# Ledger of designs, part 64: designed miniproteins, single chains, continued (3)

Each design is a single chain, and the fold is of that chain. pLDDT is the mean over its residues in the fold that is shown.

## One batch from the design tools (miniprotein)

Design m10343
Fold by ESMFold2-Fast:
Structure m10343 (fold): chain A 68 residues (1-68)
Amino acid sequence: SAEEVRERFVETMEEYVRKMGEVQGLSEEETERLVESARENTLWLASRMPADDPLFLEELENLEEAVK
């Protein structure tokens, strides 16, 4: 469903931000602050995403693979 795709996008972006914070050597507290800051913007963007677009789904799957 569209909601499931948006949930995947939000979760993937949170994982990406968290991983990048850790890679950059930020503290756990600083990393979580970045995740929280990004969450509002990510949720807003996700609500506007064309969740049924095959190109968007392909891009999301590529991002999910990159975050692993």
Scores: mean pLDDT 76

Design m10344
Fold by ESMFold2-Fast:
Structure m10344 (fold): chain A 75 residues (1-75)
Amino acid sequence: GPSVETLPAEAEKLAEEGKKLFEEGKYKEAAEKYKKAIELLELPAKNRHPLPEEIYEKIKELKEKLKEAEAAAKK
């Protein structure tokens, strides 16, 4: 499974894929990519490891993008 060190890189790839899907109007698929990116970034915290502040900021950004994608997918 992904280590704490590799999680940001994998999450960034998923977030980038989500952004491309969002730009193509594929909001449901974009939301799925953002959800997976968030889950990967939150995994260390669930295992009682503190996250760097920059990762918390990235999670907040991804949650906002997820909310936008889910809202767009409903319309």
Scores: mean pLDDT 75

Design m10345
Fold by ESMFold2-Fast:
Structure m10345 (fold): chain A 67 residues (1-67)
Amino acid sequence: MSSIQQKAEDVKKEVRELALAAGVPEEEAERIATTVANAYLAHSDTLSPEQALEAGKQSAEFLAEQQ
């Protein structure tokens, strides 16, 4: 894999684990993790892995508050 694809996979894994730890259902956790990873891949020139991870964390926290 390219380094960008590897970073996207790392972000996906971290977002999924953060969402599950926050109490987000597994299906929703997979959805946001995949969405964040795809956003990073599409915008890797302007979006850092750290920014993508932070966006995923904020989404997970928002969804956890709705439970």
Scores: mean pLDDT 80

Design m10346
Fold by ESMFold2-Fast:
Structure m10346 (fold): chain A 70 residues (1-70)
Amino acid sequence: MEELEKRANELIDEVIKELEKIDPQAAKNLRMSREQTPVENALVAAAILAKRHGLEDLARKARELIEELQ
């Protein structure tokens, strides 16, 4: 469980860093989601925002982690 939570948080951080370069407002929204919601919910938000901004590899990795947490 701790290893999956660590991987999820690391992936969310990666998505935030990439979004800061493309859309700083989306990055800010994802940081707030990470701080205010369970990691599973923040990971779903990360997947949606990554896909919306063309970060296909990160979007795929987020979906795979969501499936492992289910």
Scores: mean pLDDT 82

Design m10347
Fold by ESMFold2-Fast:
Structure m10347 (fold): chain A 64 residues (1-64)
Amino acid sequence: SEVERVKKAAEGIKKLMEKEKDIKSLEVLKDTLEALKAKSSDPEVRKILDEVIEEIDKKIEELK
């Protein structure tokens, strides 16, 4: 299902994000996920993307 694919992608993104210290790369990733969220009408997909976006925002603030 789309939800399963998005969950798997989110898990991969979180793993990549654990090692990422470049704020610009994180900002690009966030913008990409925001664009994906804007195109999705599935509330489960939007929720998963929101959770990942929030984690990226927290990491960006920690790196500032």
Scores: mean pLDDT 82

Design m10348
Fold by ESMFold2-Fast:
Structure m10348 (fold): chain A 61 residues (1-61)
Amino acid sequence: SEEERIEQMLAALERVLKDPHLTEEQKRAAADAILRYAEKHLSPEQVERLRAGVEELLARA
């Protein structure tokens, strides 16, 4: 389902953000990449849900 895809994308991003071997630029690029993917493949409603989740993860990082 789309909900499961969003959860999987957020879980993957959270793991990237917690990786001490990745640069800040690589972490930002990962966040940008998932949002660009969402804009092409998900509904506007799902994009907003994913965007909110990404913003929350970045604020906690």
Scores: mean pLDDT 82

Design m10349
Fold by ESMFold2-Fast:
Structure m10349 (fold): chain A 66 residues (1-66)
Amino acid sequence: MISEEELQEEIDEAFADMLYAIAVREAKGDKQKAAELLRQMAEDYEKKGFTNLAKRLKEKADELEK
Protein backbone atom coordinates (compact mmCIF):
# COMPACT_ATOMS: atom_id res chain seq x y z
CA MET A 1 0.00 0.00 0.00
CA ILE A 2 1.27 3.47 -0.85
CA SER A 3 2.40 5.45 2.21
CA GLU A 4 0.69 8.74 3.10
CA GLU A 5 3.93 10.58 2.27
CA GLU A 6 4.24 8.91 -1.15
CA LEU A 7 0.53 9.47 -1.87
CA GLN A 8 0.87 13.17 -1.00
CA GLU A 9 3.86 13.48 -3.37
CA GLU A 10 1.83 11.90 -6.20
CA ILE A 11 -1.14 14.19 -5.51
CA ASP A 12 1.09 17.29 -5.51
CA GLU A 13 2.72 16.18 -8.78
CA ALA A 14 -0.67 15.57 -10.43
CA PHE A 15 -1.94 19.00 -9.33
CA ALA A 16 1.27 20.67 -10.54
CA ASP A 17 0.93 18.96 -13.94
CA MET A 18 -2.71 20.09 -14.23
CA LEU A 19 -1.87 23.69 -13.30
CA TYR A 20 1.07 23.64 -15.72
CA ALA A 21 -1.24 22.56 -18.56
CA ILE A 22 -3.71 25.34 -17.67
CA ALA A 23 -0.96 27.99 -17.53
CA VAL A 24 0.52 26.92 -20.89
CA ARG A 25 -2.93 26.96 -22.51
CA GLU A 26 -3.79 30.41 -21.11
CA ALA A 27 -0.38 31.73 -22.23
CA LYS A 28 -1.07 30.51 -25.81
CA GLY A 29 2.46 29.15 -26.21
CA ASP A 30 4.22 32.13 -24.60
CA LYS A 31 6.72 30.39 -22.31
CA GLN A 32 7.54 33.61 -20.42
CA LYS A 33 3.84 34.28 -19.71
CA ALA A 34 3.26 30.64 -18.72
CA ALA A 35 6.18 30.83 -16.26
CA GLU A 36 4.75 34.06 -14.80
CA LEU A 37 1.34 32.44 -14.31
CA LEU A 38 2.92 29.39 -12.64
CA ARG A 39 4.84 31.63 -10.22
CA GLN A 40 1.64 33.50 -9.33
CA MET A 41 -0.12 30.17 -8.69
CA ALA A 42 2.85 29.01 -6.59
CA GLU A 43 2.63 32.12 -4.38
CA ASP A 44 -1.12 31.60 -3.86
CA TYR A 45 -0.70 27.94 -2.91
CA GLU A 46 2.28 28.70 -0.64
CA LYS A 47 0.16 31.25 1.29
CA LYS A 48 -2.53 28.57 1.70
CA GLY A 49 0.03 26.15 3.20
CA PHE A 50 0.62 23.96 0.12
CA THR A 51 4.38 24.52 0.23
CA ASN A 52 5.37 21.33 -1.65
CA LEU A 53 2.91 22.04 -4.48
CA ALA A 54 4.22 25.62 -4.66
CA LYS A 55 7.83 24.37 -4.96
CA ARG A 56 6.87 22.03 -7.82
CA LEU A 57 5.12 24.88 -9.64
CA LYS A 58 8.22 27.08 -9.27
CA GLU A 59 10.38 24.25 -10.66
CA LYS A 60 8.12 24.00 -13.73
CA ALA A 61 8.28 27.78 -14.23
CA ASP A 62 12.10 27.70 -14.04
CA GLU A 63 12.20 24.84 -16.57
CA LEU A 64 10.08 26.89 -19.02
CA GLU A 65 12.43 29.90 -18.82
CA LYS A 66 15.74 27.99 -18.75
Scores: mean pLDDT 78

Design m10350
Fold by ESMFold2-Fast:
Structure m10350 (fold): chain A 90 residues (1-90)
Amino acid sequence: SELEEGLRLMREGARAEDPKEMGDLLARGGGLAGNAISRLKDPEKARELGKEALDIVMEGLRRAKSIYAVQGGTAGALSIIGGEIHAILS
């Protein structure tokens, strides 16, 4: 549920026209997805879901036109990467 909510928020953020909304949604969604991924016991599933989540946040970053959206998207990406690393190290 946290993963599903995180992915949903990131998809909304990637489509958002408002830079603040984009940044907030990508950061919150990435945080939720990263936390969920970090708790996975299967490293292959963690990599697969991490890639899916990163693809979404990178699409948002590609469309980002303000520093606020870039900061939020970057925070989301770092949360996802950190979650994947923690999952594969466990």
Scores: mean pLDDT 87

Design m10351
Fold by ESMFold2-Fast:
Structure m10351 (fold): chain A 71 residues (1-71)
Amino acid sequence: AEELKKEAEELKKRAEELKREGERLIEEGRKLIEEGKIAEGVGLILRGIGLITEGELLEKKAEELLEEAKK
């Protein structure tokens, strides 16, 4: 039971890191678009969205582990 809680905490940390990196890439991509580098900026935004999505999946996995730890 305690092991599942530890694993969930670790996944939450990874999710936060991925979301922060994704947000950073989105902001950088937006700046590139404003500078006229549309293709490069869109590429960074898409990559950032991918990292945020991965982070959300890890958060969901952490919630599942926490629910299982109650058993």
Scores: mean pLDDT 83

Design m10352
Fold by ESMFold2-Fast:
Structure m10352 (fold): chain A 69 residues (1-69)
Amino acid sequence: RAAAEAAVRAVARDPDTVTAEEVGAAARLLGLSPAEAAEARALAAALGPGGRLSMDQAVAVLEALLAAR
């Protein structure tokens, strides 16, 4: 959790409205592959048609991918 949250904070311009692209960038900071980062971005986009997520939603997407390793 702490690592995923720190990664999102490092890339997100606004922690209350995280974009799908920012979730993908955070995944790359966590050491996920380009393919895994693309999947993180796709999952984030699916959670909101506008590609906007809360911090908790962004962290949950990243934690789900880390747990699937």
Scores: mean pLDDT 75

Design m10353
Fold by ESMFold2-Fast:
Structure m10353 (fold): chain A 83 residues (1-83)
Amino acid sequence: GTPITDDDIQSINNQGTTLGNQNSNDGNSGLNNGNSIDDITQNMNDNISSVSSTYSPDQSGYLKGIGTGSINDINNNLNNIQS
């Protein structure tokens, strides 16, 4: 299969940063008023699954690992904001 690109890795990481910045700017816990951490996590997982579907199972597992790290960072930041 094609090698995993730096662009794909950066895209997954940048989604975490973008969601964190939106929460800081809006003063809200999510993408819209009343969005839960679960909704944000689901959106992130859907994006990871979409990207990883173009790669081999082993590469998909690696990308999911990176994405899980980004999701954990988002969840930690959101919990701090909601506190």
Scores: mean pLDDT 55

Design m10354
Fold by ESMFold2-Fast:
Structure m10354 (fold): chain A 57 residues (1-57)
Amino acid sequence: SSRQRAAYEYARANPAAVTVAELMRRFGLSREQAEAILTLVRLEPPATFEQVAAVVR
């Protein structure tokens, strides 16, 4: 979804400062979606939108 993509791009810009709670509040994501996005940003190389969509519900 557009929200998941926006959350990924936001987290990618601020990976050290972004929290799960902030992504949930800012983008209306579930905890699982927010955790998946932070995992992709912090632990993996840059991901495509399709990779983000595949990991989050």
Scores: mean pLDDT 72

Design m10355
Fold by ESMFold2-Fast:
Structure m10355 (fold): chain A 81 residues (1-81)
Amino acid sequence: MYKELAKGIAKRVVELSKEKDYESLKELLEKTVELAKYLAELGDYEFAKETVKELEKALPELSEEAKKLVQEAIEKLKEIV
């Protein structure tokens, strides 16, 4: 379940980077971190862990601006785990 959600988020991140829609990318990343924090409060860390893996895999495909936003989100997700 969370693995497929994490893959979907990473795919959308790559799409938004190609579209240069950095506002939507920032919103997606902020909502992703918020969801990960909510799940962690419930004792579920799988989503945060899987999302870090999938976002790190996506980094080489991103523009420099998108890469900065995604790296910041990865650091916030790592603080949850």
Scores: mean pLDDT 87

Design m10356
Fold by ESMFold2-Fast:
Structure m10356 (fold): chain A 75 residues (1-75)
Amino acid sequence: MSLEEAYRLGRLAGLSGALNGIPVERIEAVVRTTAREKGWSEEEIEAFVRGAREGAEEARKMPKEEVEREVARLS
C-alpha cells in the first residue's frame, strides 16, 4: 500500500475513534497493533499511526456532526 493510503486510512480511524470517545493514546495503540498484525511495513505503520493521531486531534476541534460527515466522506 502507499504511505498516502496508509495515512488516509489512519485519519479515518482517528476520526472514527474520537467520534466514539476513545482517547488518542488508545487509538494510536490499537491502530499500531492492527497494522502489525496485518503485516504492514514499519513505514506504513508509522504513516497509519500519524494519520490516526492527526485525525483524532482534528476531531477535538470539530463539532460531532462535522466529524460524522468527514468519516462518511472518507469511507
Scores: mean pLDDT 82

Design m10357
Fold by ESMFold2-Fast:
Structure m10357 (fold): chain A 73 residues (1-73)
Amino acid sequence: SKELEELLKVAEELGEIVLKRFKEAGVSEEAIEEVKKIWEKALEEIRKAKTVEEALEIIHKAKKEIEEIYEKS
């Protein structure tokens, strides 16, 4: 669906913004690499999602994992 395609584009853009902000905040290179892996996996899962709701659940899960890494950094 076009809605899922647009959501994927927004998710890709948000991931780039988050990574840039983490670099500006002085987050470690190792933590940034972990965030990249989590986000890349989430994007792959969104591509396989059948509904917007499923895609949003994937995004929320990835966000929680990324927040945990940021808090430890």
Scores: mean pLDDT 81

Design m10358
Fold by ESMFold2-Fast:
Structure m10358 (fold): chain A 55 residues (1-55)
Amino acid sequence: MKEIEEIADEVVEIHLKEGEEAAQEYLEKKIKELGLNDDEAQEITALVIQKLEEL
């Protein structure tokens, strides 16, 4: 899903610039702000891990 992928990309970008803690705070804020369900939250987390592993 494009929206989920965009959030994952933003979380990865923050992780690289500001570190893991800032990236986690951003992810939690986005999940709550957008009212994402458990499946969508899990998908974002999986994409973040996958993208970080490629670096």
Scores: mean pLDDT 79

Design m10359
Fold by ESMFold2-Fast:
Structure m10359 (fold): chain A 113 residues (1-113)
Amino acid sequence: SKVDELVDKLIEKLNELITLLEEAARQSTDPALQAWLQDVIDSLRARIEALRVAKENKDYDGIKALADSLIREADRLRAWAAQHLPPEVAARINQLLDEIKKLAEEIKKEIDS
């Protein structure tokens, strides 16, 4: 279905975000920043797994709730990246967060159709 295709694209973009965050953690010498980034990465991995399970079970209410959660997390991560990461790294993360939010909003719209 179109929902299945959009969920797969969202998972792909979330994995790209995890890769960027892992690289940011490796480039950092700040243990507090590394720990915070690891918590975000772990949270994103849990959401990816929840999306896979919800997709397999055709749990559209669950997918919609996860999409809403990801939109909120993207806004929080955007604000954090602007304060704590170099501008060029923050810009790359923000572009990917915009793509994630767009996919999450499109998933919600498709489910409501």
Scores: mean pLDDT 87

Design m10360
Fold by ESMFold2-Fast:
Structure m10360 (fold): chain A 89 residues (1-89)
Amino acid sequence: MNLIKLLEEASKKAIEEMKEKGVDEEDIKKIEEITEKAIKELEELEKKYKENEKTDPELARKILLKMIGVVLRTIGDIEQIIIDAERRK
């Protein structure tokens, strides 16, 4: 499972759905900014994961859990933006 790809695909789908619903560009921009920040954080964690994957499997596992946490937090933040945007209609 590639967590960065999963987040990119989830964000792209959310943005496409929001655009089809005629949601404000400002709310779409917030999702894009949150996603870009999360991807950058995940890229830094993935680098550390790859460095430790073969030499320290326990540390690699902890890094993977942190990456999962970043994805879940980001998805929750995106969902909240969508809910708030829909409530303004």
Scores: mean pLDDT 80

Design m10361
Fold by ESMFold2-Fast:
Structure m10361 (fold): chain A 69 residues (1-69)
Amino acid sequence: SSRKLLLEGLRLVQEGEEAFKKGDYEQAISLYEEAVKLFEEALKIDPDNEDTKLALEYAKEKLKEVKEK
């Protein structure tokens, strides 16, 4: 379900933020990339879900931020 993918993606974003805070940038990148994939899959199932669109935008911004470190 799209909801299950959204919730799993949000969990990965939280783990990615924790990895980033610890300076584990490679782990943070991996977690954010996986979250992006899950949100993109959720949007394929439910393309009008605003929560998933916002989560995807946030994860992409975090991924960009960590790659600039």
Scores: mean pLDDT 88

Design m10362
Fold by ESMFold2-Fast:
Structure m10362 (fold): chain A 87 residues (1-87)
Amino acid sequence: EEELQKEVDKLLEEVRKLFAEKIASGEITPEQLENLRKKARRTPIPELRLFLEVQAGDEEALRELVKRMPSLEDAIEFLKTLIEKLK
């Protein structure tokens, strides 16, 4: 359990770094982020809304989405998938 939580924390930090780097490099534009926030606001499904907020760079939304995962293993797989998409 503690080992899985440490892996989640490591992956959360990696997502934060990759997202910050892509914003700084201009690969993700302010316009794209605003469009994602608008989609999140219009989404009636809470999990999808949180996912869109995560894509818009909301770190608190990412932490909340991870907490809502059924298990730490599911959280790890989700974060690995997100990291691959951000590469």
Scores: mean pLDDT 76

Design m10363
Fold by ESMFold2-Fast:
Parts: structure tokens; sequence; C-alpha cells
Structure m10363 (fold): chain A 101 residues (1-101)
């Protein structure tokens, strides 16, 4: 799928720490397939690395809504990490617990 190709281009830019370019390609993937859980997951990771924690949370919640068990577990772990960075310890613990089951 074309959406998968754009997701791979975004991942390529993440490896180069070019998060703005990565976000652009993940957004293109989601324009083609809005329900692509993996694209939402990696978009959240790009926002997290850029320091945009609110957009990271939004993207991870979409990955949880749409994703398979493996994608959901990864999104739960990533949400915990975001809330930890924001100093929201109780929320971080909540998502960490969901990732373990």
Amino acid sequence: EEAELYTKYGEFYVRQKKYDEAIKYFEKALEIDPNNAKAHLVLGQAYYNKGDYEKAIESYKKAIELGDEETKRQAYRNLSKVYEKMGKTEEAEKWKKKAEE
C-alpha cells in the first residue's frame, strides 16, 4: 500500500532525527489511510522526539483505538513515557500497567 511506503519514508527521517520531515510523511500516510494504527504510533513517536507531548498523546490514543494487541502495547508504553516526561506520575503508572497486561 502507498500509505505503508509513506510510513517507511517517515521512519527513514526519524532515524536521521529529521522529525519535521518524518511528521510530513506520516501525515501523508494518514491522508491515504486515516485508520493506519502503525502510522499513528510512529507519528506519536516523532512528536514525542520533537517534544510535542500533547500531539504525541493524541497520536498514541489513536493507535490504541485502531491497533492490534502489539500496537496497543507499544502505544501504552509510549503514553506512560510521555506522561512521565510531563511529570504526571499517576497517569504514567496507569498506562504502564495497561502495557504489562
Scores: mean pLDDT 86

Design m10364
Fold by ESMFold2-Fast:
Structure m10364 (fold): chain A 67 residues (1-67)
Amino acid sequence: KKKWEEIIKKNKEAIETYKLDPKLVELSQIDIEATRKVLELEEQGKFDEAEKVADEAYRKRMDLRLG
């Protein structure tokens, strides 16, 4: 439980930092949302669902870089 709280806090701090940097906001938002969702699912023991969320985030990042 305490480890998850620390990871979530770090991700929230990253969100606030990226909100102050508009250059990275679009790509960073995908990473932050995916990390938050993955951590939530892993805390619930849904490791398979967490892996699928990470894969979808990877595809979204690739689409933004290529599209």
Scores: mean pLDDT 69

Design m10365
Fold by ESMFold2-Fast:
Structure m10365 (fold): chain A 60 residues (1-60)
Amino acid sequence: SEMLKIIGEILRLIGEIFELEQQLAKETDAAKKAEIQARIAELKKQLAALKQELQDLESK
């Protein structure tokens, strides 16, 4: 099921974002903080796109 696959990807991204936010909270190096923040921003963009795809599938 395409819908279940998208839901699985959404849950995976939420988990990755949570882990990275925990790493960010413990990180003291400014350069590494910037890298983690950039990765979190990228994953949040992917999450927004997948949520839109899920909505589009539900409208069919």
Scores: mean pLDDT 85

Design m10366
Fold by ESMFold2-Fast:
Structure m10366 (fold): chain A 77 residues (1-77)
Amino acid sequence: GPLEKAYEELKKRITDPKVIEEIDKNAESLEERVEMLFDVVYNKKSIEEAKLRVEYRRALENNDPEKYAEIVKKMLE
């Protein structure tokens, strides 16, 4: 489907295979893998920033204010 195609196309633009490995370890879904890859490739985010952005979205979707505050603090460091 379109997400699988996006995943394969974005992976081709990553030069360091460890970045792909880190994304696969930290992503809970194909949608999160594509989101992290897109941030690294197009938004020029580090893998650490891409991971924090996904965790931030999860905290918002789960209405977890303590986790939200923890992630915001990490983003500001």
Scores: mean pLDDT 83

Design m10367
Fold by ESMFold2-Fast:
Structure m10367 (fold): chain A 82 residues (1-82)
Amino acid sequence: SMEEVEQEALRRAKERIDEVLNELKEKGITDPDEIRDAVAAVVREVLQELRAKHPDLSDEQLRRIARKITEEALEKADEFLK
């Protein structure tokens, strides 16, 4: 179902963002622009995977999932930068 596709994409995005943020923390990276760029790269990766696995997704469906992933990514980046 579409709900299952959305939930799997969100799960993957959360895991990958947490991995990247942990790597940045281990390296001592504190530059907000570098952190946001790294998180944005993960969002692009997850959305590319989503398109490849589900080429029948409409632009509207993809935009909705992309918005939710982006909101999660921004929240995690902001929390990391506190």
Scores: mean pLDDT 85

Design m10368
Fold by ESMFold2-Fast:
Structure m10368 (fold): chain A 97 residues (1-97)
Amino acid sequence: MTAVEALRRALESDKPAVVLIAEDHPDTEEAIRLAKEHGVPILRADSVREAVEAIRKALDLGKHALVIVPKEYLDRAAQAARSLAAEKGAEVFVAEY
């Protein structure tokens, strides 16, 4: 799915949702604008550790989060996000295409 599609699914969710995208996704800038319009925290992480901390903080606040990672960290960040979301009863959407 596209970054915008992932963010729209998060905004339609009744649960806190984490959206993970790679910085080089074609519609990343559009997803960032949509997130800003809806007050969704936007976090750029340069490592899996930073992504995990960002996700945990957003979920603890009961908010949606848009996390942008380098492509090489996307799979590991997605695994961490799914584990954290399971603990918190949250949803995860990943734009990996």
Scores: mean pLDDT 79

Design m10369
Fold by ESMFold2-Fast:
Structure m10369 (fold): chain A 116 residues (1-116)
Amino acid sequence: SAWEEARRHIAEGAERAARAARAGRPGEAARHLGEGLARALEALGLPDAAAAVRAAGEEAARAQTFSPLVATVSAIAAATGDYELGELFGNALLAVEAAREGREDEAAAYLERILA
């Protein structure tokens, strides 16, 4: 289904972001998370939202903070009514933060929740 494809893209983006975060590269982490979310939105038939998320990912990478991605995903969830997108993004962000802090069991648990 489109949601199964979307969840795979978010999980893949989160995994790449977690790897970058472990390596001390928060800008790359933001780009990977943004790209995974954008691919998920494309799979859901929302190409304009995908473009906005990619732009927010680049802004987040330059700012070295996830705040632009959080704001953009929240706006998309509110506009589309797709609050499940917000929950999936929340799990992805928590996985990346757990990996950055060396909490590998928690990071794995959050990634598993994306695919559930």
Scores: mean pLDDT 85

Design m10371
Fold by ESMFold2-Fast:
Structure m10371 (fold): chain A 69 residues (1-69)
Amino acid sequence: MTLARTAEAAREAERLGAEGRVEEGLRLLREHAERLRTEEGMDEASQEALLAYGEALAAAYRARLAAAA
């Protein structure tokens, strides 16, 4: 797994978040990380970074929506 693939998944999650589909974005990131980990059988650190980024993205997006209300 590479940072480039991780960034691509994170960007798609960000797009989903912008559409109000934050939970789907996090789910996509988790599934992507699990697929790479199970198929490659390697690199748990990249998986952790990917999930942390997705959660931070979702938290920021939810905070923005709450502030707008």
Scores: mean pLDDT 66

Design m10372
Fold by ESMFold2-Fast:
Structure m10372 (fold): chain A 60 residues (1-60)
Amino acid sequence: IPSKEEIIKYLKTLSKEERIKLVELAQERFPSVPKLSKAEIEKLSVEQIADIILKALESM
C-alpha cells in the first residue's frame, strides 16, 4: 500500500477534475468510502482526498 505522502504527491500531478473523478470511482467501488456529493468532493483538500483513497486501498 502506498504511503499517504506518495498518494498526495500523485494527486498533486492531477487536475482538480481528475481528483474528483478518482474520489467518485472510489465511492462507487468501495462501500467503506463515505458517499459524498460532487459539491462536497470539490471542497476537499488534496490531503483529505488522499485519506479517502488510502481507506479504499486498505479495504482491498
Scores: mean pLDDT 78

Design m10373
Fold by ESMFold2-Fast:
Structure m10373 (fold): chain A 94 residues (1-94)
Amino acid sequence: SERDEVLAQMERFVEGARQLVEDLKALKPVLSPEEFEKLIKEQIDIVRKRADYLLKRAREAGVPDEEIARFRQEVDEILAEMEKLLKEVQKEIS
């Protein structure tokens, strides 16, 4: 069903976004501060847009509110970690 497909996509997105944070941490020492700042800003924007798209699809597919709330919470935690990395690199540029 579309609901089961969207739920599976949401689960894969969260795991992929967690892996993205680890990849960003690994890239930080090999990129310039300016290159890393640009990359992390672009990735934050992509994660937000992709999460919004999945949230819209989840509501349309009838995914339960509790599962949507859990997805939103997991995404917010991932975005907070990415924003922490952004803040840290911005201090290095200043």
Scores: mean pLDDT 90

Design m10375
Fold by ESMFold2-Fast:
Structure m10375 (fold): chain A 61 residues (1-61)
Amino acid sequence: VSSSKKATIIQHLMETYKLSQEQAESILDAAEGLVKALGLPESLLQPLAEMFADVEVTYAT
């Protein structure tokens, strides 16, 4: 995945889910790790990152 795509996902997570940069980067790293481990297409990186962010926000309270 290109660095610009990763930056876009991080900004989207920070804006949409009100996460810190560190939280957004951690979530993206987890999503990228899953994509790489399971051989998933890069197009699933953003949806997986959004799912992880949703879980983080939902279970934080």
Scores: mean pLDDT 76

Design m10376
Fold by ESMFold2-Fast:
Structure m10376 (fold): chain A 63 residues (1-63)
Amino acid sequence: GPLPSEEQRKEIQEKLLKELEENKELLQKVENLSDEEIEALKEAIAAGESAEAIEARLRELRA
């Protein structure tokens, strides 16, 4: 599929940082995520997935 734009990537990272700042445990875990997992999350957001789908993905990363 099409790669996310630089603007979309920045928005994704800013959103993730904001969410993670509210949960320090999740922040530490996300810092150890593989590039592949991060790219999958970015692709979901770039594809216009709902906030609910993105939240479900973040919950999987918690588990």
Scores: mean pLDDT 59

Design m10377
Fold by ESMFold2-Fast:
Structure m10377 (fold): chain A 80 residues (1-80)
Amino acid sequence: SLVDEAKEAIEKAESLDEMVEIATQFLRDAARRLTPEEARRLFAKIAGYLVEYAEKKGVSQDEIDRALARLAEEFRRLLA
């Protein structure tokens, strides 16, 4: 599934910026293939994985919060 593929890719990412780029690519694919409600559910799961793996890599909460805000803004643009 897209969720499982996104989780694996984010887990293997070497930096927060790489995690955001991976998440953005999966959300672009989701926005084109899924309903808005399904895409929002995928966004919630991807955001959760990004937080989990970034925290495991020692990324600060401030950096994670900024990355999530950026990802949410990009996702809103994709659904517009």
Scores: mean pLDDT 86

Design m10378
Fold by ESMFold2-Fast:
Structure m10378 (fold): chain A 62 residues (1-62)
Amino acid sequence: GSKEDWLKLGENLEELAKDYEAEGNKLGAASAYSGAGEAYEKAGNLDKAIEAYNKAIEIYQK
């Protein structure tokens, strides 16, 4: 897909991750944040990718 498609996928995965966090599903949230990071990286938005990856790492450390 285009960079715009990757950005949209990252945003959707970040919303999914927030839903998982609200449910207490830490593994689902961490997985979704990791996916969002990869999508943002492919979109060329490194700042958003780093933020998403950091959220995934922080969840895995709990």
Scores: mean pLDDT 85

Design m10379
Fold by ESMFold2-Fast:
Structure m10379 (fold): chain A 98 residues (1-98)
Amino acid sequence: MENLGLDIVKLLYEKGTLSAAELAKELGVSRPAVSRELKKLIEEGMVEKTEKKGYYKLTELGKLFAAMVLAVDKSVANRTKELSEEEKAAKQAIAAAL
């Protein structure tokens, strides 16, 4: 899914249950844009309507997808940080050896 779909999935994963209005406020987008994306996510089986009218939550598939996306984001951030620190250490060691 697109960037907005990923943002909705991540936000629902963190907060559990939100209305389309709350999603629109949190993401800084219009309610129609959120509603359009929610329909796509429901069609994909990532999001479902709750017992409360107008409220949405992740399906089990959506939770798994969100967890994988967050794990990849964290892994990439950790690798970038480790690589930067390792590169600094390597450059400093080379400079000290000269």
Scores: mean pLDDT 74

